# Designed miniproteins, single chains: the designs that were tried, part 13

Each design is a single chain, and the fold is of that chain. pLDDT is the mean over its residues in the fold that is shown.

## One batch from the design tools (miniprotein)

Design m450
Fold by ESMFold2-Fast:
Structure m450 (fold): chain A 55 residues (1-55)
Amino acid sequence: APAWQTVKVTYTATSAGKTETFTEDVKVNPATGRRTPYLPTKVKAGWTVTATYSA
């Protein structure tokens, strides 16, 4: 069976002109190609979050 692959997710949090960027490793299921859901626990309440996965 194929091994699980690791891809990077980069998410940015913005609020009132401030921007913070975080990078996490996410596992990809080789049977489905689906990524494990991430939970951006490092973002503050009220911030807007945008996520980008590596292709």
Scores: mean pLDDT 67

Design m451
Fold by ESMFold2-Fast:
Structure m451 (fold): chain A 60 residues (1-60)
Amino acid sequence: KPSEEQFELEVEAALKYIEAAVHRIAASRETDPEVRQQHLDRAEELIKEAEELDAKAKSL
């Protein structure tokens, strides 16, 4: 049975994936290339954090 801690980590990872998707949408609508790149960089960071949380959840 998955622990409550495992479920919490999975939810946190899911929320970070959603936040990354929001930043990608913002980047696609942004006309300033510097601001666009900031959104893409933040999305990449959030995906890495989500992957770390998923790995931690799987280790439990």
Scores: mean pLDDT 85

Design m452
Fold by ESMFold2-Fast:
Structure m452 (fold): chain A 63 residues (1-63)
Amino acid sequence: DAKELAERAERLALLAVILGGSNEEASRIGKEAHKAAEEGDEERARRALEQATRLLNEVLSRL
C-alpha cells in the first residue's frame, strides 16, 4: 500500500530530523513520499522509505 509506505517514510524522516539529521534530505524524502502516496506509486513510496531508513541509520550511527 503506497500510502502506508509513504506514512512510514515520513515518520522515519521526521525522527531522523529530531535526532539531528539533515532537514534538507528529510524534506526531499517527505515530498517524494507524499507524491508517491498521491499517485498510488507503491515502488516510489518504497524507495522513499529506503531513503528515510538510510537517513535515520546514518544519524543513529553517530549517537
Scores: mean pLDDT 83

Design m453
Fold by ESMFold2-Fast:
Structure m453 (fold): chain A 63 residues (1-63)
Amino acid sequence: MKSEEELKKEKEELAKKIQEELAKIMEEVTKEDKPEEIRKKLYEAVLELTKDEEMKKEIEKQI
């Protein structure tokens, strides 16, 4: 069984991976989009990248 601390560490590791994927996506979408559109695309991309419901909720809470 995973402790709450171990689960938190896994979420942070996933967040690091998501940050790397977001950086790639941000490079691609930045070329044509306005800041608001870029933010929307990044948000949608993050939701696609994570299938973990808890992680999705954390991301939604930030925005």
Scores: mean pLDDT 66

Design m454
Fold by ESMFold2-Fast:
Structure m454 (fold): chain A 60 residues (1-60)
Amino acid sequence: SDWLYDASLTPAEVGEVLRRALAEPDEARRREILETEAGLTPEDLEKLAAAVATGREAAK
């Protein structure tokens, strides 16, 4: 068992978190969902935030 925080999310897990974030209109709450539910590093959060922003643009 790993004793370090080094969890890689599966594509399915990332997809679920992204779907919840895309449904959230408030940017602050979207970041909170990504950070809390995905347990991501700041770098991964920035990547997912960019993907979420792209998805929201496509939904307009």
Scores: mean pLDDT 62

Design m455
Fold by ESMFold2-Fast:
Structure m455 (fold): chain A 58 residues (1-58)
Amino acid sequence: SPEELRAEAERHRQTAENAEALAKKYKDSGDTVGAKMAEKLAQNHRARAERLEAEAEA
């Protein structure tokens, strides 16, 4: 259902937000590798959330 897709999208957005916060902490501590990995994780979850939201709107 659209409601289930939106709920799943929100979970992915929350994971992306947490990963973005983690990436900032890694950057602040000089961990470039950790920051890059956390950024990639955030990007992947953002992309999934956008796809699920688009599917819910269809």
Scores: mean pLDDT 88

Design m456
Fold by ESMFold2-Fast:
Structure m456 (fold): chain A 105 residues (1-105)
Amino acid sequence: VTVSEDILAGKWLASLFDNPYARNVTIELVGEEDGLYTIRVTVNLPLNGRTVKSVELVLEVTEEGKVIPVDVVDLEVEAATPLSAAERARLQAALLENLRAASDL
């Protein structure tokens, strides 16, 4: 299956992270299965008192070409201290909510 150049080039994703802290976004395709795309995004995104450095996302592409965030599988933060399981879960939930809100175009 051919992933849309717009998804890989990150026009949609670049708009979500288009701020002074996330200006240099890179996107890598990790996997694809049945219209679900797993991508890794490298960013510098402030979120809930942390700086998110990398995120692994599952996206759905509809027949109309709409991109829908399905899940945040993993994320990495700039931290001197490790993330607790509870803090990681909160960051994943917050990021997914923000992505879904921003993708409702």
Scores: mean pLDDT 67

Design m457
Fold by ESMFold2-Fast:
Structure m457 (fold): chain A 115 residues (1-115)
Amino acid sequence: MKKKITLEFEGDEAQRPEIVEKAIEALKEAYKNNSIFELRVRIRDANGRVREIRVTFDPEKKKLTVEVRVDGRPWATFTAEVKSLEDAERFLRMLLGGEVEAGEEIPLDTPVPAP
C-alpha cells in the first residue's frame, strides 16, 4: 500500500516563508513514511503575475519533478535526483523560498595565477 501526501497553497509573497515551512514539514513526513509527495504552490507577485510551482517527489526513484507555470503558461519543467532528505529539503527551500537569508560560509578558494 503506497500512501500519497498532497498539499496545495495559494497566497502572496508575504506568505512565502509560511508556505515553505509547511511544505518542508510535509516533505519530511512523506520521506519518513516512504510516501509520494505532491505539492502545488500558487503565488501572486508584486506585478500581479501568478507563479504556479508543482513538485512531485517519488522516494522509491529518489527523483523530484518540478513544473513551473507563469500566468497559466508553462515556463519550465525539470527533474532532479535527490540522494537524501537533506538534499530534498535544500532543493525545495531554494525553489520555493526565493531569497532566504543564508549566512553560510563561502568555502570557495579562489585560484591565484602565479606564472
Scores: mean pLDDT 70

Design m458
Fold by ESMFold2-Fast:
Structure m458 (fold): chain A 57 residues (1-57)
Amino acid sequence: MKEAEDLLNRGKELFEKGEYKEAVELYRQAIELFRKNKDYKGVIEARKLLVEAEKKA
């Protein structure tokens, strides 16, 4: 789903800039959209990124 991928990519940009708290929020939104679309690979990728962002926040 394009919207979920867009949120994931935006979260990655925020993570790179050190905006970990904001990245967490975007990753959570991406996970929700991937889950609704039954995109299991997207859910795994977004959760992996979420965990890394939460460790840094």
Scores: mean pLDDT 82

Design m459
Fold by ESMFold2-Fast:
Structure m459 (fold): chain A 64 residues (1-64)
Amino acid sequence: AQEDIDKAREALKAGNFEEAVKYAERALEKDPNNVQALGILYQAAVELGDKETAKKYADKIASL
């Protein structure tokens, strides 16, 4: 779980949003309520201009 989050965060910092999504989704498969992974997916969606996906993850974080 933590290794996937660390890799996703590094990918996000590098501007590699597809890799960030891939690793953050792996973290969510192990822990669906992982706030760190949800936050990375939210930020990647914002950077990609995907408003629907960004809202989905923001709403999920707010519900936790």
Scores: mean pLDDT 81

Design m460
Fold by ESMFold2-Fast:
Structure m460 (fold): chain A 59 residues (1-59)
Amino acid sequence: MQGRLIEKEVPSTDPAEAQREADRLEAELRAQGHRVTARSIVPTADGRGYRVYLLVEEP
């Protein structure tokens, strides 16, 4: 099936906080029956946070 990209902004300059938010979102998606096939964490262009990307395969 076609994958869906989930995006989440983390308003923190701490990469550990971005990592924790990504872990939380991935756990939630798995609990809902979704498969997380890829993950990326990227600093925002303004340097004030991170954006978390999760590629999810729909059931």
Scores: mean pLDDT 80

Design m461
Fold by ESMFold2-Fast:
Structure m461 (fold): chain A 97 residues (1-97)
Amino acid sequence: KNKKIKELLDQAKKLEEEARELDKKAGELAEKASPEARAAAVEALSSEDSEKVLEEGKKRLSPEDAEMAEKIYELKKKRLELAELAKQLREQAKALS
């Protein structure tokens, strides 16, 4: 029981560290990106149909801005997925405590 709790918490910590690195990379790209590229990525992430919103947004951007919006979106989406997995692992560890 205690060993399983430790394993879950260690896995959650690794996912949280990876999520922080992705967030840092997304932030660095956002600083270099145009306001339009940043807005497109944020709008897609805030949407229930994120992939479709991203594709529609990219059509309104230059090819360079579209590529930047996609990269920011992918990094932020992956960060959110890793953060959610870490949260689930921490909740599982708490249930076993």
Scores: mean pLDDT 85

Design m462
Fold by ESMFold2-Fast:
Structure m462 (fold): chain A 62 residues (1-62)
Amino acid sequence: SDEVVESAVETVEYTLKNLNLTEEQKEAIPEKLAEQLKENQNLSDEEVEKAVKKIEEIIKKS
C-alpha cells in the first residue's frame, strides 16, 4: 500500500515536470487520483488522503 502511494506520487511528479499541463489540468489531478486509488487500487481512506495531500503540495509548488 505504501509502495502504491509512493508510485502514484512519483508518477504525478514526473507528469508535472515533463508535461506542460494547464492550471485546470493540474487542479484536477488530486480528485482523479483519489478516485483511482480508492476504486482501482483498493487503498484505505487514510492512504488516499495522504497521497492526495502530498500531490496537492507538489502541484502548489510547481
Scores: mean pLDDT 74

Design m463
Fold by ESMFold2-Fast:
Structure m463 (fold): chain A 74 residues (1-74)
Amino acid sequence: AFSQELIDAVRLALAYTGQPTDEASLKNVPPQVVFSIVDVMISLGVDKEEAKAYINSSTALTDEQKAAANSRFD
């Protein structure tokens, strides 16, 4: 399971971007706010490898969107 720090960061990003904060939205990153989620995770000091694993676990993101999000951590 993902850390509480990661879950809190994702919920915060979803809430401030006007997205639903339900379990489906937490498991399937909305493509339109993926970079906002990345930025919040970076700002809150979420572990980079865990954050990348979370992004890569999404079934809502294309491979290109995952690659772009992963690059934003570097």
Scores: mean pLDDT 80

Design m464
Fold by ESMFold2-Fast:
Structure m464 (fold): chain A 86 residues (1-86)
Amino acid sequence: PSVEEVLRAIAESIIEVSKNEKAKEYAKQAIEALDKGDLQTALEYLKKAIQAIKSDEELEAAAKLAAERTGANFDSILSSLKSVRE
């Protein structure tokens, strides 16, 4: 999958699985940036969304949905999300 497809899938998955309204709002802003072709802004908002997620269960669920939607490797996505949260 393309970088844009993976980033979009991660943002969409955060909106679906997270109970944190701030994480959902940042993820929505990331999607808006992707729709405008602004990859740098999308990545910045995605980092904020991931950092707002405090639950490992939510982070793992988001990684699983993103992997399922894109065909990307689950372990690779999850490792990247955990790295961003530090």
Scores: mean pLDDT 87

Design m465
Fold by ESMFold2-Fast:
Structure m465 (fold): chain A 81 residues (1-81)
Amino acid sequence: MARARIFVHVDPEKAEEAFKAIEELAKQDPRVVRIERTGPDTFIVEVEAPSREEALAAAQELADKLKSIPGVKDVRIALEP
């Protein structure tokens, strides 16, 4: 299994609303294995798939959905080794 991390940076004024929307979206995707609030305006969503290519593709798909949430300012993906 391979993992990819999605780093989400949100508007601090909308952080609580964005966080709830991120949690709801992540809960609906069975590939999401972890979601963590790392700061007042920063979150990590971790996805898992059978291959590195599939993990990256899943992370990219989820990142596109996360970018559509009001208050999300930046979304970055890192593939775990």
Scores: mean pLDDT 80

Design m466
Fold by ESMFold2-Fast:
Structure m466 (fold): chain A 66 residues (1-66)
Amino acid sequence: PIVGTAPAGGGAVAAAERAAREAIENGMKLYATVDGKTYELKDGEDGRRVGELAAAQGKPVELTLE
């Protein structure tokens, strides 16, 4: 299920990083979709990097929990 969409920019970076950390702490998998491409977020660092990529491209991040 989709848990949220973060807008492009600093908000996307912070939201993705935080969501990845929280999902992992709860034993869940989190995925981020940017410009139609999906990335698995294994930790907060993955979330931060995907958020930075989205911000650089001016694209939103869609967050999905599994």
Scores: mean pLDDT 72

Design m467
Fold by ESMFold2-Fast:
Structure m467 (fold): chain A 55 residues (1-55)
Amino acid sequence: TVRELAIKAELEKLGLSYDEVKEMVEKGASAEDIAKKFGISLSTARNIKKALESL
């Protein structure tokens, strides 16, 4: 979908794997866990998690 493509493009700009981030969100990882795993800010991690959960 257009929304999936937009999320993938945003993650690619950050150097993140869409598949890895999606798997973590599906397993119930917190925004803090995502931020720590990928070395991004907590704010960015929260935005990514919300975007993936709304698919």
Scores: mean pLDDT 79

Design m468
Fold by ESMFold2-Fast:
Structure m468 (fold): chain A 83 residues (1-83)
Amino acid sequence: MEVKVIETDKLKITEWIKDGIEYVVIDPIPKNLDLLKKVYEELGIKTRVEGNKLITEGHATPDTVSRLTAALIRAIGDEIDAA
């Protein structure tokens, strides 16, 4: 029901929760798509690709949302410190 938009110079993430289900749209598709799909599927979250957008649907819990956000950031490299 509440819509949250996170927009950066590189990508746009739109999130909303309806009836306990979280919908996330990521535009454009992250480079590590296979990693994201695997993580989402292990959490029971459905993923699909529509054009240049990644769309996910899954049960919304605070823990799940937090873990998915962390996985997304890692996949696009924003949390990877240079060793």
Scores: mean pLDDT 64

Design m469
Fold by ESMFold2-Fast:
Structure m469 (fold): chain A 72 residues (1-72)
Amino acid sequence: EREELLERADELIDRAAAIAGREPDSISDLVIEASLLVMEAAVAKLIEDDEEMKETIEELEERLEALEREVE
């Protein structure tokens, strides 16, 4: 369902943007990865095929969860 996929992409953007917005003394690489996740999630919203969009969002969600574990 495309509406649910768009909501998941927006949630990814919000969560990744929260990490990217942190003050980065020792987390510069994590901030870069978070910024890339924001951009890739925004691009995922442009995917016309729902199945491809779902697969892309699932991959980005896994990457975000790994990043969140690193930043705690």
Scores: mean pLDDT 77

Design m470
Fold by ESMFold2-Fast:
Structure m470 (fold): chain A 74 residues (1-74)
Amino acid sequence: SAEELARQAEENALLYVITGDEAHLEAARRAAEEAIRLDPRHAEAWAVLGFVLRQQGRDEEAARYFALARELRA
């Protein structure tokens, strides 16, 4: 489900923060993208993609995804 994939994305993002392992960042990206494919209104998945883009230095794109996540929660 989108909820399970979003949770997987959040867990891998947290593991990346703790370990610095790029494999966790990639796993977070893949899970978030799949969650969005199943439910494009899943705010948490958009927030994870924003986090991934920020880690890659793509700050403008990250800001757009964070804004979308905020709107979806409102």
Scores: mean pLDDT 88

Design m471
Fold by ESMFold2-Fast:
Structure m471 (fold): chain A 107 residues (1-107)
Amino acid sequence: SKVEEYVEEFRRILEEAEERLKQATTPDEVMAALGEFLRRLHELAEKAQKDGLEVEIEVEFSGRLETAPDGTRTLDADVRVRVKVKDKKSGQEAEIEREFRFSATET
């Protein structure tokens, strides 16, 4: 179904975002990866909406920045994402949820 096809595309975006965030080594790289992730979610949601589907996206970002006495900065972060896709005509719906945690240290 279209619902299942879009949920699978959203799953790929979530998996790619998690991998990119885990590879980020600085706070700036984290912010760049999050910006790209949000853009891709938005673009896919618009495409799904044009195909007659309803899309709900919820993204929560929690971060803690710490600076050591030597000036080294560390970002500890938690990202929670929920995406729900619904076809109002068939009543079919599907949801994907993911949480990923990561740390980036500027050396």
Scores: mean pLDDT 83

Design m472
Fold by ESMFold2-Fast:
Structure m472 (fold): chain A 80 residues (1-80)
Amino acid sequence: MSMEEKARELELELEILEGLGRIVAGVLRLLGKEEEAEKLIKEIEELVKEGLEAIKAGDFEKAREKLEKMRELIKKYLSV
């Protein structure tokens, strides 16, 4: 796999996880958990920004760490 292919795959994973995070936040709002929804959106947006910066810098290990943090964050809000 080339560095360019690797970057595209990581960018796609960030897009998918961002979308999932927004869906989860929407569900939290429907359940009356507005504060948790806003916190989740803010944290996801920060992780996406950091992940994209890492990809642009060629630091794919750091980008993967940001993706894993996004997965953990989403799981945390679904684990009740």
Scores: mean pLDDT 82

Design m473
Fold by ESMFold2-Fast:
Structure m473 (fold): chain A 94 residues (1-94)
Amino acid sequence: GALEGLGRVLAAAAEVYRTLPEVAAVEAEAEETDEELVLRITVTLAPASPEAKAAAKAAAKEAIERAAAEAGGEVVEVRETEDRLEIVVRLPAG
């Protein structure tokens, strides 16, 4: 269900924060409609080399995309800056 899917994606985001030293913070915001749950995840990077930041963003994106797919959802938007990665995931509501 949507709650189980949300839990999987949030667990992946928490794991990104715990395992990647280049990740300073992870924030999540959820918005529910009758047919879907939209989760916005913001990954904020610590000071590091451009190469380390790029690798951390790639790893975070892969982990979140995998969790979203396992939850029956999909990544619908990715926005990147040097210091931030924003990922929008859609999950089925039912």
Scores: mean pLDDT 83

Design m474
Fold by ESMFold2-Fast:
Structure m474 (fold): chain A 102 residues (1-102)
Amino acid sequence: NVEELLKRIDELIKRADEIAERAKEKGNELVADFAERIRELLRKLKKQIEEAAKNNDQERLEKIAEVIEQIEEQLDFLEENIDVSQEEFSKKLRELAEKLSK
């Protein structure tokens, strides 16, 4: 459902912007930078959804939907960490990377 995907991505762009601004206000530049990068990725994905819809590329739309779900999880993680220090956030990122390597 193209309309549903476009609505979801617009809501996620807004959410990424809100996370970036709140993180900047709290001095957590690392979270702000990640949120801004996700916002740029979401804008690119929105264009890809529009192009896939024009071409009736259902397989591409399904793959984009999976990426959107992953981005939702990433935004949840950033939002949970807005109020932490950059040092604590960096530590959490290292711990997550270590768990994924085991």
Scores: mean pLDDT 82

Design m475
Fold by ESMFold2-Fast:
Structure m475 (fold): chain A 65 residues (1-65)
Amino acid sequence: MSKEELREKIRELLKQGKLPELELLKEYTVISLEEAGIDREKAEEALSKAKDIEEVQRLAVELLT
């Protein structure tokens, strides 16, 4: 699934008052990190530890440091 498709799905869910699935957000974040030059395997490993949306955001920021 492309980054644009994931972004559209997340936006659609938010418009309906729903939170995006944690796994869907993880996939979107991995693709975003890969585009930023982070190795996909490292991004997937780091984000696999996230239990909620807040942890996904925190871990993504840490990988970009």
Scores: mean pLDDT 75

Design m476
Fold by ESMFold2-Fast:
Structure m476 (fold): chain A 69 residues (1-69)
Amino acid sequence: PEEKLQELKRLMEEAVEAAKNGDIDRAKELFRKAWEVLKQLPEEYRDEGIKLFKEGAEKLLKAISEYRK
C-alpha cells in the first residue's frame, strides 16, 4: 500500500520533469499511469493519493504553461 503511494509520487514527479523538458507526450503517459495507480490504492490511502495526484497535476499544468511561453 505505501509502495503504491511512492509509485504515484514518482510517476507524478517524472510527468512534471518530462513536461519541463518539452516531452508532453511522455508527461501525458506518466500522468495516465499515475491515475491508474491512484485507482488501485486501498481506501485507507486514497485521500493521501488524491492529494499527491492533485499537487502533481498542479505542478504539471504549471510546467506545461512555462514550456509554451
Scores: mean pLDDT 79

Design m478
Fold by ESMFold2-Fast:
Structure m478 (fold): chain A 61 residues (1-61)
Amino acid sequence: EEELLAEWKAVLETYSIDEIEMVLRHLEKLREQARAEGNDELAALLDKMIEVARETLEKKK
C-alpha cells in the first residue's frame, strides 16, 4: 500500500500538468463508482491516490 503510493507519486512527478488533471478526472470517476458499489477499500485507496495527485499538481503549478 505505502509502496504503491510511493510509486504512484514518482510516476505523477514525470507527468505534465495536463496529464495529472486527466488522471484526477479518471480517479474521481472510479472513486464514485467504488462508493456506489460499496467497495470501501477501493474507495479509500482511490482517495489516497487522488490526494497524492492533487499535491503533485499543486507543486507543478
Scores: mean pLDDT 81

Design m479
Fold by ESMFold2-Fast:
Structure m479 (fold): chain A 55 residues (1-55)
Amino acid sequence: SDEDVLAAVEEANRLFAEKSLEEAREELQRRIAESTDPAVRTVLEIALAEVEELL
């Protein structure tokens, strides 16, 4: 749903603000593995790719 996608975007932004890049990577990988919603997983995978480009 749009609300779940927005929540995933907000969570990714929170991880970037509060965590190191390495910690954000680990948390994003964990959340992707736990998510069953393809739209949410796509948002989290995009955030993970951005973190990995900065590492």
Scores: mean pLDDT 81

Design m480
Fold by ESMFold2-Fast:
Structure m480 (fold): chain A 96 residues (1-96)
Amino acid sequence: EEEEVIKLVEEIAEKRKEELEKLLEEYKKKAEENLDDPEKVRELIRELHTKVMKEIIKELLKEGKPELAEKVFELYLKSTSVTPEEVKELEETLKE
């Protein structure tokens, strides 16, 4: 069951590989420009996690798995300090 969830996440990552690689490259450049500001780097890491989660949710919805998309969203909110704006972005993604 947990192994099936991990495998599904890996399959989603492969399907969204180009988009995820673009996000990683963009945020890596931003982090490298802000190495002297650890608070800014932490904000960038949080933003990257939210963007990655949005892509995972989009793919789950496209695959017809809205219950799993909602579960992923709920688990992410419980595991991170997400801003109200980031919560709204993910909620809007779940509706599309």
Scores: mean pLDDT 72

Design m481
Fold by ESMFold2-Fast:
Structure m481 (fold): chain A 55 residues (1-55)
Amino acid sequence: SKQEYSRKQIELAIEAFNEAGKIAKEKNLSYLEFWRLYAELFQERVKELEAEYAA
C-alpha cells in the first residue's frame, strides 16, 4: 500500500542517517560530507525499495 511504502521510506531515511552519522564520527567527516554521504545512502536504499515495489 502507499501508506506502507511511505513508512518504509521513513525507516530507510532513519537507517541511512544513523549509518552516515556513525561513519562521520569514525572518519571525522565535515558537516557537508556527512550530508552528502547521507543523501547517497538514502538514495541507494530508495532505489532498492522502488525496484521491490515495481516488481
Scores: mean pLDDT 83

Design m482
Fold by ESMFold2-Fast:
Structure m482 (fold): chain A 88 residues (1-88)
Amino acid sequence: PEELRRTLELWLEANRQGLSLEQLREAGMPEETIRRMEELARLIQKINDLLENNDPEIVKAVDELLAGPPRTQEELDEWLLEQIAKLS
């Protein structure tokens, strides 16, 4: 859980900075961390595929999230980790 959260935070930060996984590797990011980021990206893609196909469970989870108060980025990251854990 803690390792998955750290990987998500690093992946989101790299994405915000426009950095590719190859650029992170060149910057000295450990290969194990890069591998975890690649696996995380695959799991996020699975969630996107479920949303595109109107999967009832993921749509319900998104509706519940949106029906609540505005979320911080940290709370959204935690919600995403919960969805990823259900797929793992």
Scores: mean pLDDT 73

Design m483
Fold by ESMFold2-Fast:
Structure m483 (fold): chain A 57 residues (1-57)
Amino acid sequence: SLALARRLVMHELGLSEAQVDEILAARDDAELRALAERYGISLELVRGAKEALLTLS
């Protein structure tokens, strides 16, 4: 369930729904890196969130 995956990522990383949607919309690693810098979290965490959103949706 995409809705469940979004809620889990929001709670785990302390991100808003809009920020999680930005991660889900990212097409490549360069976009994920830009989001990591913007959110002040590690690229590893953003990559993990992207993988979780794709796997659990």
Scores: mean pLDDT 84

Design m484
Fold by ESMFold2-Fast:
Structure m484 (fold): chain A 77 residues (1-77)
Amino acid sequence: LNQIVEKCFNDFLKTHNVNLEGNPGLQQHLEQIKNTILEALKNCKPTSIEELNKCLEENGLNPENFKSLNNCIIQNL
């Protein structure tokens, strides 16, 4: 699970041209988002994109902000 989330998160950042160099606040924010997604996946164990979206909403995240990331995670579960 952790490896899948790390891979998908890294792909998401590359696709959006996110530069983490010299921006510790952005890096910290992204780590918080990643950890929240990991906890949601451990607790909900979603098998579909619809279940994953519900899990993220229950954990205070807007799934609309993570469409490509969520698709990657479900495809690799």
Scores: mean pLDDT 73

Design m485
Fold by ESMFold2-Fast:
Structure m485 (fold): chain A 92 residues (1-92)
Amino acid sequence: MEELLEQLRAALDAVEGSTDPREVAEIVRGAAEMLESSGDPELQELARKLREAADRMIKAYEDGDMEGVEKAKQEAVRILREAIAYLEEKLK
């Protein structure tokens, strides 16, 4: 779980630092795969929400909807922060 926490923090930093919607969606999907592989039902539900956010981001990007891209990115950031907080509480 500590390694997962470090990987999620790195993913959050990469998402916030990137301006490429496809790169952000790839990072978010990678984070979702890590959460899904955790075996924790709470993290698996967050993984599902992250995949949905990544899919919405790509759809908005392909439609030329930059406001939709930003909303989906902010949703992914919120979910990543929720997963990080969950793990921090569980590891104390």
Scores: mean pLDDT 86

Design m486
Fold by ESMFold2-Fast:
Structure m486 (fold): chain A 81 residues (1-81)
Amino acid sequence: SDGRKIVYISDPKKLVEKLESGEITELDVPSYKVDELIEAAKGKDLSNVKLVTVYGGPVTDDQLAELSKLFPNAKVVRKSF
């Protein structure tokens, strides 16, 4: 596939495997799934990810900081609406 962006999928382990492999480099994650993503991402090499966008509700500065640690080469952004 020529697309490198994905919306969050229901299986966090499969999602993290695709992010680690570099198959997916951009991710949109709903705010209520951020803790699930953080748990699944711990101990993984996610250096291939370039953008993580959190949407759909409130996200804490601590959650954003943890995402930035787990995705060291990614810009982590929150979408306000």
Scores: mean pLDDT 77

